# Designed miniproteins, single chains, continued (2), part 61

Each design is a single chain, and the fold is of that chain. pLDDT is the mean over its residues in the fold that is shown.

## One batch from the design tools (miniprotein)

Design m6234
Fold by ESMFold2-Fast:
Formats: structure tokens, C-alpha cells, sequence
Structure m6234 (fold): chain A 90 residues (1-90)
């Protein structure tokens, strides 16, 4: 179900942060309210980096830009896109 899919996506993101301070990254991800956005974006592999950045700006990140580089890197990796391309598009 969609709730289970969103939770699985959030858990996958948290697992990716094992290379940094877990507490700092978990706090940043909570502030982004990423769970519903991840569910939406995982269903759209046809989206360009520019379209993904637009959705992020409009729905989850509008009040929280600029993002710390490490949060941006985790988000880009989870979405399967280049970190520098996402940063430039944001």
C-alpha cells in the first residue's frame, strides 16, 4: 500500500545516511517532511532532474532552501540523480 511504500522509501533514505552523523541527517530529513514526496517521486522514473527539482521546490523544500550538501547528496542518491545537477536545478 502507499503508506507502506512511503515508509519503505523513508527507511531506505535513513539507511543511506550511514556515512554521516545519523542524528544530524535524520533531523534534516524530518525537517524536509520527505515521506509523502518520496512516494510521489518513486512513481515517476520519467521525470527529468529539472522537473524533480521543481516538484521539490513547490511541495517540500520551498521554505528550507538552500539545503546542506550532505542532505542534498542523500536525496539525490535516493532519487537516482546527480547531486550537482539537483543542486544547480534547485
Amino acid sequence: GSLEDIQAAADALVKQIGTKSEEEIAEAIRRLNMAPLIGLLLGRPDLSVEELARILKEHALAGQLPLPRYVLAVLAEALGIDTSALEKAL
Scores: mean pLDDT 60

Design m6235
Fold by ESMFold2-Fast:
Structure m6235 (fold): chain A 89 residues (1-89)
Amino acid sequence: DVAALAAALSSPDPEVRYAAAKKLVDEASVAELQAALPALTKALSDPSPDVRLLAVEAIAKAGEIGRPALEAATAHPDPRVRAAARHAL
C-alpha cells in the first residue's frame, strides 16, 4: 500500500523510513511513486543520508512530474544529494 509507505517515510524510526524508501525504489510503480511524491520530496531533507539518496532515486523514477523536486534538490545542503539530483535531470 503506497499510502502506508508514504506515511512510513515520516516515521520517528530511521529503520522504518529507510525500509519504506527502499521499497518505493525497488517495488513501486510510476503511478505509486507519483502518489508518494509529496512524502518523497519531504524525505529529501531526512536526517539520514541514505534515506535522502533513496528519495532522489524514487523521485527520478516517478518521471517528469518529479522534475521540480529534483531541480530544487540541486541546491540541497548535502553535496551527495545535489550530485544525485543533477545526474537524474
Scores: mean pLDDT 86

Design m6236
Fold by ESMFold2-Fast:
Structure m6236 (fold): chain A 56 residues (1-56)
Amino acid sequence: TATVEEAAAAILALAEERGIPLTDAEARALARVVLELHPDLSAEEAAERALELLGY
């Protein structure tokens, strides 16, 4: 299970790889929402789910 910090870092890394502009604050907020809905996700899974929620 990922922490909010680990998930936020993974979200930022994945967004950067895909050319999606995202702030640290936005990544942390997305990480919290994703892990509240799916607490058993890895950091990488949380990052994919977060970008899906943004329509990517």
Scores: mean pLDDT 84

Design m6237
Fold by ESMFold2-Fast:
Structure m6237 (fold): chain A 57 residues (1-57)
Amino acid sequence: DEVEKQIKILEENAKLFEEAYRRAEELTQQHGDAVRPTAEAARKAYENAKKKAEELK
């Protein structure tokens, strides 16, 4: 089913964005507030991908 296929893609994307968010958090620990907007953007992308996957279920 195409819907199941889309859900899987969104879940994989959410996992990739979660990894990016974790790396961004590590950067904020090294550089402090200067890179916080980057970490927030990564977190927002992760949350959006997760929300889209849940909407299709």
Scores: mean pLDDT 75

Design m6238
Fold by ESMFold2-Fast:
Structure m6238 (fold): chain A 59 residues (1-59)
Amino acid sequence: SSLDLLTEPLAKLRELARKTGDEELIAALEAVPSQADVLDAFAALPAEHRRALVEEYER
């Protein structure tokens, strides 16, 4: 489920971003502080980037 992604640590989102090869998405998540709320960090992304992370996670 896409909701299960939001229970993962920020490090997992960064791993998924690297797998997409999207440099803008990678940079956006690397700019997020390690103590940031994962839900807020995810919600702040453009819809296309959020979809790319969900698709990589569900693969």
Scores: mean pLDDT 80

Design m6239
Fold by ESMFold2-Fast:
Structure m6239 (fold): chain A 99 residues (1-99)
Amino acid sequence: MIDEAAVHLALAEIHLAILKWDIENNRPIDPEETLRMARTALDHLRRAVELGDKSAAEIARGLQEVLEKLLPHVPEEYQPEFRRLIEDARRIAEEAEKL
């Protein structure tokens, strides 16, 4: 039987990998698309933490780092939401590290 937490971690990691690939290949930053992908990754990470999987910590830290790198390059109107998601990623990582 596939572990439900492992599926959520894999989906979060895929979203993080796409965001990293976009940065590495100098793709134009679409703030709205980036926010949707980050929210989806965070939802999967929250579910993995609820299921007791501490591996969510590393992926959450990776997402935090990527969003922090993007923050100075996004329009001002999107910056509050990016800061909120950075804080959400940090909190999820800290919660997972306590598992």
Scores: mean pLDDT 85

Design m6240
Fold by ESMFold2-Fast:
Structure m6240 (fold): chain A 80 residues (1-80)
Amino acid sequence: SEIEEYEARIKADPNDAEAWRALGSLYYEEGKLEEAIEYLEKAYAIEPDATVLFALAKLYEELGKKEEAEKLLEEAKKLA
C-alpha cells in the first residue's frame, strides 16, 4: 500500500519530510485525523512550510480545537 511505501521511506530516512507529509495526507484520507496531525507535525519539525501549517490548522478545526487551529493559521499566514 502507499502507506507501507512511505513508512519504509521514513524507516530508512527519518528526515524525509516529503514521506512524513505524504503519510499525514494518507491518514487524513482514511479519517485518522489524530495520526495525520502527528505525521504532519513531524514533517513541519524537519522542514517548516506554510502548506503544512495550513493542513494542520484544518485538521485541528475538524477536531473542534478552534484555538489551536486559529494559532496555526496565523503562523501559516506569516510564512506564506
Scores: mean pLDDT 85

Design m6241
Fold by ESMFold2-Fast:
Structure m6241 (fold): chain A 68 residues (1-68)
Amino acid sequence: SKEKAEELLEKAKKLKEEAKKLQEEGDKLLQSSDRQTILKGIGKRIRAIGLEFEAEILEKKAKELLEK
């Protein structure tokens, strides 16, 4: 249904916004010369990728619902 698709798109939007914040935070940490800080930056980058992937799955499901 269209309503269910809109809910999935809203959730995907929030996940993308969270992923963008984590990516920006991770990028800043990666500018450090400190190994521990760099590792934290890598961790934030990996989490951001996971959230972006989840958002893409939700967008694909929403598109499928809109095509039926």
Scores: mean pLDDT 86

Design m6242
Fold by ESMFold2-Fast:
Structure m6242 (fold): chain A 97 residues (1-97)
Amino acid sequence: DLVELLRKALEAVKQGNYEEAVRLLEEAISLTPQLTQEQIPEVIDLLDEIVNVAENKEVLEKALELAMEVLKQITDRDLILRAIGVILKAIGKLLDL
């Protein structure tokens, strides 16, 4: 489940376990073709939290990649704007590292 991978990735980031967070984010990216519209709001919320707490370049790069893959599958305008917000935040943090 992509949502469970993101919950684990968020906890790994909070613990400073960046290698595990990157691994979990890479697994989540591989599961994006299986993403349901029902899961998208929680995925965006979890990605926003990961981007907010992460100060590691590789974690931010993987979160950005996942957010861009999720964006391709969104049909709802408000969710598209939220996903774009997460993407822009991740880019901004990467530029400050």
Scores: mean pLDDT 89

Design m6243
Fold by ESMFold2-Fast:
Structure m6243 (fold): chain A 80 residues (1-80)
Amino acid sequence: MEIDYALVRADLYRAAAVFAEKHKDYLEAAKYYRRAGDAYAAAGDRERAAEMYRKAAEAARKAGDEKLLEEAEANLAKVE
């Protein structure tokens, strides 16, 4: 059985997003949460994908990035 590299990448992106958020680097946190959500969605984990997109939207709001916010909300709508 091959390792699911999408889940491994998702976990790495989530860790990077959490680290950025602790630094109050909300722009990078939003980008990494979005990438984590994309990777979880690709792995078929819609619940974790939704969680990551919600966190991406929150981070995008804190960063003041309307485009990242709209992208996160659109991605969330696809997995809910």
Scores: mean pLDDT 83

Design m6244
Fold by ESMFold2-Fast:
Order: structure tokens, then sequence, then C-alpha cells
Structure m6244 (fold): chain A 67 residues (1-67)
């Protein structure tokens, strides 16, 4: 199913970002930049959108772990 494949891809990207040691502030800044580009009506590649979603998910996970 498409949803399962997307979730698997997102988990892989999130694991790569985690392994790279990206700081939560850096993840938040990048997600915000992508959101601003979308708000301006820019057409973004699917890969960039998937990375943004994965980064947002990782950021939410890190925020929950910090609470």
Amino acid sequence: MEAERILEELRRIAAELRAAGVAPAELAAWVREIAERLARGEVLPEEELRRAVAAAGLLAELAQAAA
C-alpha cells in the first residue's frame, strides 16, 4: 500500500537525519523554510516534501522526549 511505503521512506529519512546529528533548532528552521516556500505557491520536488515531513516528525519526537 502507498501509505506503508511512504511511512517506510519517512522513517528512513528520519533515521538518516538522526544519524547525522542534526540539532532540533536546525530541523525547525529547515521545516519553516519549506513551509514558507509552499505558502508562497512554490512547487517543490516530492523528495524535498518527504524530507520536510520526516524532519517535522523527528522534531516532534525530540520535543516529546524533552518533555
Scores: mean pLDDT 74

Design m6245
Fold by ESMFold2-Fast:
Structure m6245 (fold): chain A 94 residues (1-94)
Amino acid sequence: ATDEEIALGVGEIAYAVTKLAVQRGHAEEAVKFAERLIEKATHPDERAWFYLALGDAYDALGKTEEAKKWYERAIELSTDPAVRKAAEERLKKL
C-alpha cells in the first residue's frame, strides 16, 4: 500500500467513527473530534475524509450553511471517488 492508500484508509475509519458519534446524538463532540483530526492530518486525502465528517456533524446540528462549506471543501480537496460521491450526494440533499 502507498502512503496515500494508508491515509485514505485512516481517514475512512475516522469518518466512520465520527458518523457513529453523530448517529448516537454526539454531533457536537463529533465536530470537535473532526476538527482535531483536520489539525493533525498530513495528507490531503486524509483531510478530505475529515472535511466530509465535519460536514456530516454540522448537518446533524442543523448548521446547513457550515455543512455545505465542508462538503464543497471535501470535493475540492479529494482525489478519492468515494469521498467525492458521498459529499455530492449530501449536497444534493441539503
Scores: mean pLDDT 77

Design m6246
Fold by ESMFold2-Fast:
Structure m6246 (fold): chain A 58 residues (1-58)
Amino acid sequence: MEEIEKLVDKAVEAAREGKYDESVKLFNEAAEIAEKQGNEELAKRLKESADYLRKMGE
């Protein structure tokens, strides 16, 4: 689970810098790891965060 937290931290920092595309990629990578580990609820929430940031970057 440490990998997911690290990716989320990087995604938040990217968003703070206005790098929304990079942040979306990082949240999607974290979601894929969560799915791989069988945590579908966490994967769903991470994908929702990515979708929200994608809309901000439009």
Scores: mean pLDDT 81

Design m6247
Fold by ESMFold2-Fast:
Structure m6247 (fold): chain A 79 residues (1-79)
Amino acid sequence: DKEELAKKAKELAKEALENYELAQKAKEEGDAATYAGYRILAIGNLLEGLNLGKKAGSKEALEAAKEAAKKMGLNIEPL
């Protein structure tokens, strides 16, 4: 069911942005370990979301992942 994969991909893109915001907050507070942890989670969620969006063939899910990457300062267009 492509629809379930697309929904999961969009959720992962949202979680990536949420974790990235938590990482940036930790960086501002000088907590390097928490920054690194949330940044790893954000990138992991982004990559999983992109992969599921591709499997779903969902333009909306892929655009959500691309927008998340852009806000995180990443270029993932070749993926």
Scores: mean pLDDT 82

Design m6248
Fold by ESMFold2-Fast:
Structure m6248 (fold): chain A 73 residues (1-73)
Amino acid sequence: AEELLKEAEEFLEKAREYLEQARALYAQADALAATDPARAAQLRLEAEILEGVARLLEGIAEFLRKKAKELEK
């Protein structure tokens, strides 16, 4: 049970890192939108991918937490 909770915490930590990276990429894209719209579009796509990965990691963490509760005796 404790191992599953630790894995869930690790996945949530990685998800937070990816969300922070995504926010930074969105900010860069917004700054470049007027001067380099092609690069801005690329950065937005990268940010969207990171958001997607973060959501998957959050889902895995939630699954692991539920599994840990089910195994609690």
Scores: mean pLDDT 84

Design m6249
Fold by ESMFold2-Fast:
Parts: C-alpha cells; structure tokens; sequence
Structure m6249 (fold): chain A 84 residues (1-84)
C-alpha cells in the first residue's frame, strides 16, 4: 500500500510536529500523536481508518487539507471507505 511507507517518509519529525501543534490547539495533540505512532509502528487498514476519523475532527482548523497534502492525497477528501 502506498500510504504505509509514505507516513514514515512524509511525517518527518518537523512535519509531524507541525501537525501535532495544530492539533494541540484543538486539544487533540495526544490523540493524533498516538494514531500516527500506531500507523508508523503497526500499519493496518483499521489504523488508517482511525487516522481518517481524526483528520475529520481536525477539518475545522484546516489541518485536514494539510494532512492530505502530506500524503499527496489528490482526489481524496479524507473520507473513509474505498481505501487507498
């Protein structure tokens, strides 16, 4: 799957911290950090689905759009279903 390797490569320490900082303003930093760690350590279809759920929760801050940019998610609205 394309996203398996891209998460580790795309979420460099700096990019990851930028996302975590944005999530921190919503009080979701710990939750987002936990999900990113799960995806990096044990990537599964379910962890990707959970990541998409959190991306939706970050949508009000515009972080969802930046998350999709980091994954190169052109044509993907961060919606669940259909997979990558």
Amino acid sequence: MEIKGKIDATFTPEAREQLLKAAEELGLREKLESVIKKINDNFTKESLTEFNRIARELEPTGVQKRLLSYFGGAGAAGAAGGGW
Scores: mean pLDDT 58

Design m6250
Fold by ESMFold2-Fast:
Structure m6250 (fold): chain A 88 residues (1-88)
Amino acid sequence: AQAYLFEGMIAIANGDLEKAKKYFEEAVKADPESRDAALAYLMLGDIYYREGKFDEAIKWYEKAREIFEKLGDTEGAELARKMIEDLK
């Protein structure tokens, strides 16, 4: 999970958004309810936001928020909620 998360972040730094999406999708598949999965969903939301796909960005931020809430990560959940509100 963490290795895919870092590879996705490197892909973003290189401007390869499509490759970044693939790595973040693999991160969530490796452990779907983990904090790494929540971070990967947050990153997917950011990529879709950059592409102007706001409905999809909100969808991914909602998934991140749900996992952060399940984990008791109040700060992560609040960050995801703020990102959703900023798009409405």
Scores: mean pLDDT 83

Design m6251
Fold by ESMFold2-Fast:
Structure m6251 (fold): chain A 64 residues (1-64)
Amino acid sequence: VDDVEVAEALGRMAGTIVAKYGGDSLSEAEIEELRERLVRNLERLGPEAVRAAEEAFEEVLAEA
């Protein structure tokens, strides 16, 4: 399995949860903290995987 594809799926999942369920409960600062934690946990998969996860997370939030 491609590590970039796994990271992208995880980023999309995290973004979906925040967009769907966190709207009234999470501040912009809390969303940013969640993004930082996602990046930190995926650092071992390499910079391309981290970028894919970040982009998927942002894309889902922008579409919400």
Scores: mean pLDDT 76

Design m6252
Fold by ESMFold2-Fast:
Structure m6252 (fold): chain A 85 residues (1-85)
Amino acid sequence: KPEYFTEEERQEVLEALDKAIEEARKLGASEDFINILETIKKLVEEGKLTRDEAATFLHIARAIAKLSGEEKVAELFGEVADLVD
């Protein structure tokens, strides 16, 4: 069965995503990566992502950011992914 976030876990993940969005903007991250973070946040907030789905999307975004040379943005995706698991 898909495992969704508890209310406490969801609040922690949303806070981490808000912090990651702020840090990404401060780093001058591309709007594409900011939009990915905001989309994941919206889906988590709406209860539409399982823990595994959220982690998968964050790891994919991390890999893309790393391949595009945005290593600090990739680290932000990795930090949120580690929190989700």
Scores: mean pLDDT 83

Design m6253
Fold by ESMFold2-Fast:
Structure m6253 (fold): chain A 71 residues (1-71)
Amino acid sequence: MKIDEKEIELALLEIEYGVLKRIMEENGFSPELAKEMKETLKKMLEIARELGREDVARFYEEQLKKVEELL
């Protein structure tokens, strides 16, 4: 099994995004938190595209649009 450094980076960003989402669920909406989520999603989208994971990339694009609507 070939483990790409970009796959590891994406997995770590997914964990970070999950933590940010959890903090927002527990503490309520924050513009600073939403901006951090947006930046994390942009990085995840870039890596997903580099890895050719189109389904995952589309999911991140949809999430990014939702976060952008909150800003």
Scores: mean pLDDT 80

Design m6254
Fold by ESMFold2-Fast:
Structure m6254 (fold): chain A 98 residues (1-98)
Amino acid sequence: MKAEKAAEGAEKAAEGAAKAAKGAKDVAKGSGAAAGAAGSAFGAELYAKKGDAKGAAEEAEAAAEAAKAAAEHAGTEEGKKAALEGAEKAEEGAKAAE
């Protein structure tokens, strides 16, 4: 793959992971799942800045799993949907980085 596509994939993984972390935070503030999603999103961004698309993808997948866990504890249907959409974006970003 061209280096430009790898860098673009890593950026998409980091962006998706950030959306997963935001969705998890909006649904389950102060929960371990929200904290896990935030940590994975930070990891994805660090790997993306290094140009490590595989590392960014792995962290984005972890952020997606944490956001799905947060969605299970959602107090509202809208919050659950937001967390699940964030997880979906993180999974799409991870695929783009692979």
Scores: mean pLDDT 75

Design m6255
Fold by ESMFold2-Fast:
Structure m6255 (fold): chain A 92 residues (1-92)
Amino acid sequence: MLSELAKLSTAFALNGVAAIETGDVEAARGAYGTAQKIADLLESKGLKKYAEEIRKSAERFLAAVQAGDRDAATEALKEFLKASNKGSEALK
């Protein structure tokens, strides 16, 4: 469970950084999809609050990359990582 969450969070971080660096909307969509899988996993474990935080940060991230707003995209990525860490702690 934690191992799967860690792998998905790492995939989001790598694709997210690539999307910010390149402005690649397809990479941002890939990161968004990974974030939805993390949120679905947390929601399935009763952690709906953290799942919603992850979904909202992922939506802000995708919108920011699509707008070319690198600062907003970086902030959304940080919010996602914080929510993912809170969800991981709640699973212990």
Scores: mean pLDDT 82

Design m6256
Fold by ESMFold2-Fast:
Structure m6256 (fold): chain A 63 residues (1-63)
Amino acid sequence: MVERLREVLRRVLELAKTLDKASQENILYDFRLILESLKKEKADPEIIELVEEAIKELEELIK
């Protein structure tokens, strides 16, 4: 499960690099909502960490 999620997040980040800033900001917004839901539902800490890392990388990409 975790490894497949890592692959999906990697592909989304690779795709995001090819998109305009508005699209990147929309993806960031969606990821933040997903993270909030995961934390509220007390999801697996490894999953939360993967999403947090993806959010950080996307934030750095947008700037």
Scores: mean pLDDT 82

Design m6257
Fold by ESMFold2-Fast:
Parts: C-alpha cells; sequence; structure tokens
Structure m6257 (fold): chain A 75 residues (1-75)
C-alpha cells in the first residue's frame, strides 16, 4: 500500500495518493504507530497542497503535529 501511494504521488496522481495514504494511515492507527501516522498525515497534507486544497492540507498538517506529540509522549 505505501509503495503504491508513493508511486501515485510521484506520477502526479495526488487524488489516488491521498486515498492510498489514508488507507495506510488507518493501518498505522490500528497498530497505534503514532510516528508512522504522523508521516502518513504529512504526506496526505503535501498531496492536498499539490491539489490546491489548502483547507485539507492544513487539516492533515495539524493531525500530523498531533501524532508527533503523541509519539513523543509515548516515549
Amino acid sequence: KLEEALKAYENGDYEKAVKLFEETAQIYEKNKDYKKMAEAYTLIADAYRKLGDTEKANEYRKKAQEYIKKYEESL
């Protein structure tokens, strides 16, 4: 899934990349892997920025920051 998401992103298919990164983030959430969740949300935010969806980009950037904090608190 992650490799497919990255390929979609590299090919400029940002809509597909977002969908695949969201699926990947759900797997990380189920496993409580906060570091990988933060990374996935950062990539989703970047993809939305590429699509011109500033509101969604900001939303996912905030989610990434929240999961970075959760990761740090879990140490």
Scores: mean pLDDT 82

Design m6258
Fold by ESMFold2-Fast:
Structure m6258 (fold): chain A 65 residues (1-65)
Amino acid sequence: MTEEEFEREVDEALILMEVAIAKRSGNKEETIEVLERALKRARDLGYSPEFIKWLEEELEKAKKE
């Protein structure tokens, strides 16, 4: 594993934790902001399609009422 691969895996894990914490806080605005930042980062860095799709689905859920 290269430093780049390791950093990407660590970033993905951190994003998952940040999203989970934000969702548990009940703060809709914060959850949307965290998901939008994570999605932009994932797209810019070329993360896995499955991870990007999961972020998109979570963002859609967060935006509903």
Scores: mean pLDDT 76

Design m6259
Fold by ESMFold2-Fast:
Structure m6259 (fold): chain A 58 residues (1-58)
Amino acid sequence: SIEEEVEKMLERYKAQGPLLMSEEEVRRNILIALSKEAFDAHLAKIAQERKELEELLG
């Protein structure tokens, strides 16, 4: 779950020292970053697989 990844990231941030903002704001920022990264990674993977498949199959 993406929510579980957010909590893991929050725990790592807290381990490095006190947060500069509220836990709610940190969680929201992590969620936004992860959502964007997941979407970009998904698009890149599809494009790569399609190209490799076309080259492999002719």
Scores: mean pLDDT 76

Design m6260
Fold by ESMFold2-Fast:
Order: structure tokens, then C-alpha cells, then sequence
Structure m6260 (fold): chain A 99 residues (1-99)
């Protein structure tokens, strides 16, 4: 599931941040989180995007808190998920206008 992929990548990013992983590894996983969230929203009908965005942000925050990650890493991961959501909305809007 695309939602499960976003949650899995988000947990991995949060763990890397809390472990003090090298900036290159954090950036790579940040891109994976953004890409997964973008793909999820880009593959969601326009009328459902706001609901799916709310659901994924809620699911990610819960998963990160349940994993015992820091407030700092949770805030950073949620920022990346929101970037992916916005890019996914733009990608879907462009696709719908081209049809």
C-alpha cells in the first residue's frame, strides 16, 4: 500500500535523525519520504486529496510517537510529508488539466 510505504519511510527517516546519522543518509531518506507522499497524493482523486492528506499526516505522527522518536525528528518528518503532499497535489492537478 502507498500509505504503508509513506509510514515505513517516515519511521526510517525519524530513526536516522534521532541516531545522528550522516547528513547524506538523512537527505536520501528525506527524499524517499517526500517521493512516497507525493506518489500517494498524485494517485489520489482531487476530491479525496484533503482527506487522504489528513489521514497520512495523522498515521505518520502516531507511528513516529509509538516508535518513541523525538519531538524534533517528528516535526522534521512531518514537514517532509507535507512537502510531498503539496507536490502530489500539483502533479495531480497538472494531469487532470492535461486530460
Amino acid sequence: SLKEEVVREAIELGRLIDAGAPPEQVLHESIEVISAAMELVANTPLEEQDKVAEEILTAVEKALRDAGLSDESIAQVLRDVRIGIELGKLAREVDERAA
Scores: mean pLDDT 88

Design m6261
Fold by ESMFold2-Fast:
Structure m6261 (fold): chain A 67 residues (1-67)
Amino acid sequence: MKFIIIYTESKKEQAEKLKEEIQKRYPDAEIELIQVKDGEEAGKKAEELKKEYPDAKIFIATETSPL
């Protein structure tokens, strides 16, 4: 199962903690962390990734969309 965590620099620690939590629950999970500059880039990246990986679980951690 693929998990993608999109985050801004200010939310890097939150994204890393989420990755650790997912990895503990799903040891065989493929987890990708993607850093973006702002919430607008996060939204665009999420749409692109959803099209490329329709079965992936996508999380967004930004100032406007906290986890």
Scores: mean pLDDT 80

Design m6262
Fold by ESMFold2-Fast:
Structure m6262 (fold): chain A 72 residues (1-72)
Amino acid sequence: GPYAEKGAEAGKAGDGEKAAEYNRKAYLTGRGSGSAVGAHEAEKHLAEGDEKKAAEDAANGSISAQRSGTGG
């Protein structure tokens, strides 16, 4: 996702703090989101600086994916 790519670019530039920030955002919008919809909403809120809503969106996406049972 775009945050993982930005994290890699920040790391190449030697900006460890920015790389860590983007890697955390990449987790919330990818592995931690559980769904494409959750990832999209989390990314939107992270772009607005609302990390709390981004975490809620990721959690909701994960719950929705688990409840559907079709992702196996």
Scores: mean pLDDT 62

Design m6263
Fold by ESMFold2-Fast:
Structure m6263 (fold): chain A 86 residues (1-86)
Amino acid sequence: MTVIITFKNVTDEQKEALLKLAKAYKEKGYDVEVKEDGNTITITIKNMSVEQAIGYILRAIGLELDGYKVTITRDGDTTTITITFP
């Protein structure tokens, strides 16, 4: 199972935090790919459950969802989670 997490409308400080978190998961043995496009960061993680991906997201945004727009879609074995920062 593959999880794609797209973070939109991030500040430079939020981008740095997301990249550090992605590196931490890569060091834990997850297959992590990162793509940067302006104020958008896309993180692709292979062999991660949806529950683990939710944990990743909560750590990335500081355990709160107020003001964030979240969409989740599934296509086959790929789950895409898009989070737009306020």
Scores: mean pLDDT 75

Design m6264
Fold by ESMFold2-Fast:
Structure m6264 (fold): chain A 87 residues (1-87)
Amino acid sequence: MEKEKTEKEAEELIKRGEEVVARIEAAIAAGDKEAAWEAVIEGTLLIMGLSVMIKLDENLSEETKERLREAIDRLAAAVGRGEAAIA
C-alpha cells in the first residue's frame, strides 16, 4: 500500500526531527558548542529532507503534510537557538 509506506516514512522523519531538537536543547544546556554545532548541521539537513518530501511526494495526506511543516518549524526554531548559542 503506497500511501501507508509514505506516511510511515514521514512519521520516521518527524520522530528523527524530535530527536534532533532534543539533542540541540541538551547541547545548549550543557554549554557544549561542538555538540550544538553537530546537531545544528544535522537539523539543517533534516529540514531540507522534510521540505523535499512535502514538495515531491504526492501520496502524503494533507494532515501529514501539515505535521511535516510543523516539524520543520520546530527544527528551524531549535537550529536558530543552537546557532545563537555557538556564535
Scores: mean pLDDT 81

Design m6265
Fold by ESMFold2-Fast:
Structure m6265 (fold): chain A 68 residues (1-68)
Amino acid sequence: SKPLSPVEFAELLVEEAKKEKDKQKAKNRLEAAITLLRKELANPGASPELKQEVQEALELLEKALKEL
């Protein structure tokens, strides 16, 4: 079984945010996810491949947040 990548997880959160009628709730969820992913970038134990995926996921979430 393959877990969701950071990018796949970000894409799922963006889709759910678009469906959420409470825009403040959607913004709060995206901001919380951005905060968690920023902490992962600071993790010295994370692989370069994982850090690249996290960076791409952050860009997707930040774009979605600006579009709300």
Scores: mean pLDDT 82

Design m6266
Fold by ESMFold2-Fast:
Structure m6266 (fold): chain A 73 residues (1-73)
Amino acid sequence: SAEELRREAEELRRKAEEYRERARKLREEAEKNKEKLSEEELKKLLLEAEIEEGMAALLYGMAAFLEKKAEKL
């Protein structure tokens, strides 16, 4: 049903926001500690942040897809 698709989209958006928050915290940690971390550890934190940001983008895209499907029902 359209209602079930909208609920799934909303849940995916909530999960996307959680990934966005984790990415923000990782970038903040990297910035605060950039002079104390090795180049390798800094790159690791930034890569982890990019992965979390990518997950958020994917989930937002999936939510948008489900919303469009619900509109056409």
Scores: mean pLDDT 88

Design m6267
Fold by ESMFold2-Fast:
Structure m6267 (fold): chain A 58 residues (1-58)
Amino acid sequence: DEKLDEALIKTLVSLGYSEELAREALERAKRESPSGIATLEEILREAERLVEEERKKR
């Protein structure tokens, strides 16, 4: 789990997301998943939502 989570976070960072935002997106995706397992696609959806919320803050 920890190694997979770290790999997913690094993938999002390589796509231009911050590590902090990537971690939050991973946590949200796990909460939204009925099995508690998040796919990269689900994590990306949550990351996009977080980016939009941060953009509205500024």
Scores: mean pLDDT 76

Design m6268
Fold by ESMFold2-Fast:
Structure m6268 (fold): chain A 72 residues (1-72)
Amino acid sequence: RERARELVLALLSEETGREIRTEEEAVEVLAEEAKKAAAERGEELSDEEARELARRGLEDAIALAEQKLAAE
């Protein structure tokens, strides 16, 4: 899991152009993107809802990466 987590954080850093070193930093970045996407659709997303969506998305990405690493 830790290796998968490190890979996901590295990929997010490369994709966003930001230095993302922790899950907390990744959640904040993903939450901001979720709020922006919701606003573009004319929807309001609270900070708490955005962070919850970001946490679930991050856990799903880490789980997927862990499965890929376990297969090798």
Scores: mean pLDDT 75

Design m6269
Fold by ESMFold2-Fast:
Structure m6269 (fold): chain A 56 residues (1-56)
Amino acid sequence: MEVDREKADELAEAAFEALEEGNVVSAGLLAIAALVEDPENEKAKEALERVKEAIK
């Protein structure tokens, strides 16, 4: 199956932007959406890990 890596990257970047704004819930949803588009996307995995660190 083909994955949308470009869209996953965009969603992961949006997740980082949400984290910078302090919107951890939106950041988590965006990071999960990015992983749905590409489960192997390293940027999306980084975004999700930063969300986990933000919530402890």
Scores: mean pLDDT 79

Design m6270
Fold by ESMFold2-Fast:
Structure m6270 (fold): chain A 103 residues (1-103)
Amino acid sequence: RREAAVVAVRGGIEGLRWLADEILAKHPDDPRAQELVRLAREVITLAEKKYDEAVKNGDVEALERIARLVFEARQALDDYLAGRITPDEAIERLRKILEELKK
């Protein structure tokens, strides 16, 4: 359970980095894409901080929560890249995820 959550968080963060780089490559001059990437980078930074705290404290529940939120952020970026959601919808989803991560 703990090991699975650790793998999920680490893999999810690397997936977010890759998707953010893809968005910048495809939409370098789109201000909405730039805002989406900025939010994705904030999610990555906060997720890494929360992950380090959860590992230090042996908090499996926190690791599972971080994994879920990182997965949801990854889905938002994937949906945006696939054209399944608008840039504004993707931005709103990441803002909500960032707020949940701050708790």
Scores: mean pLDDT 85

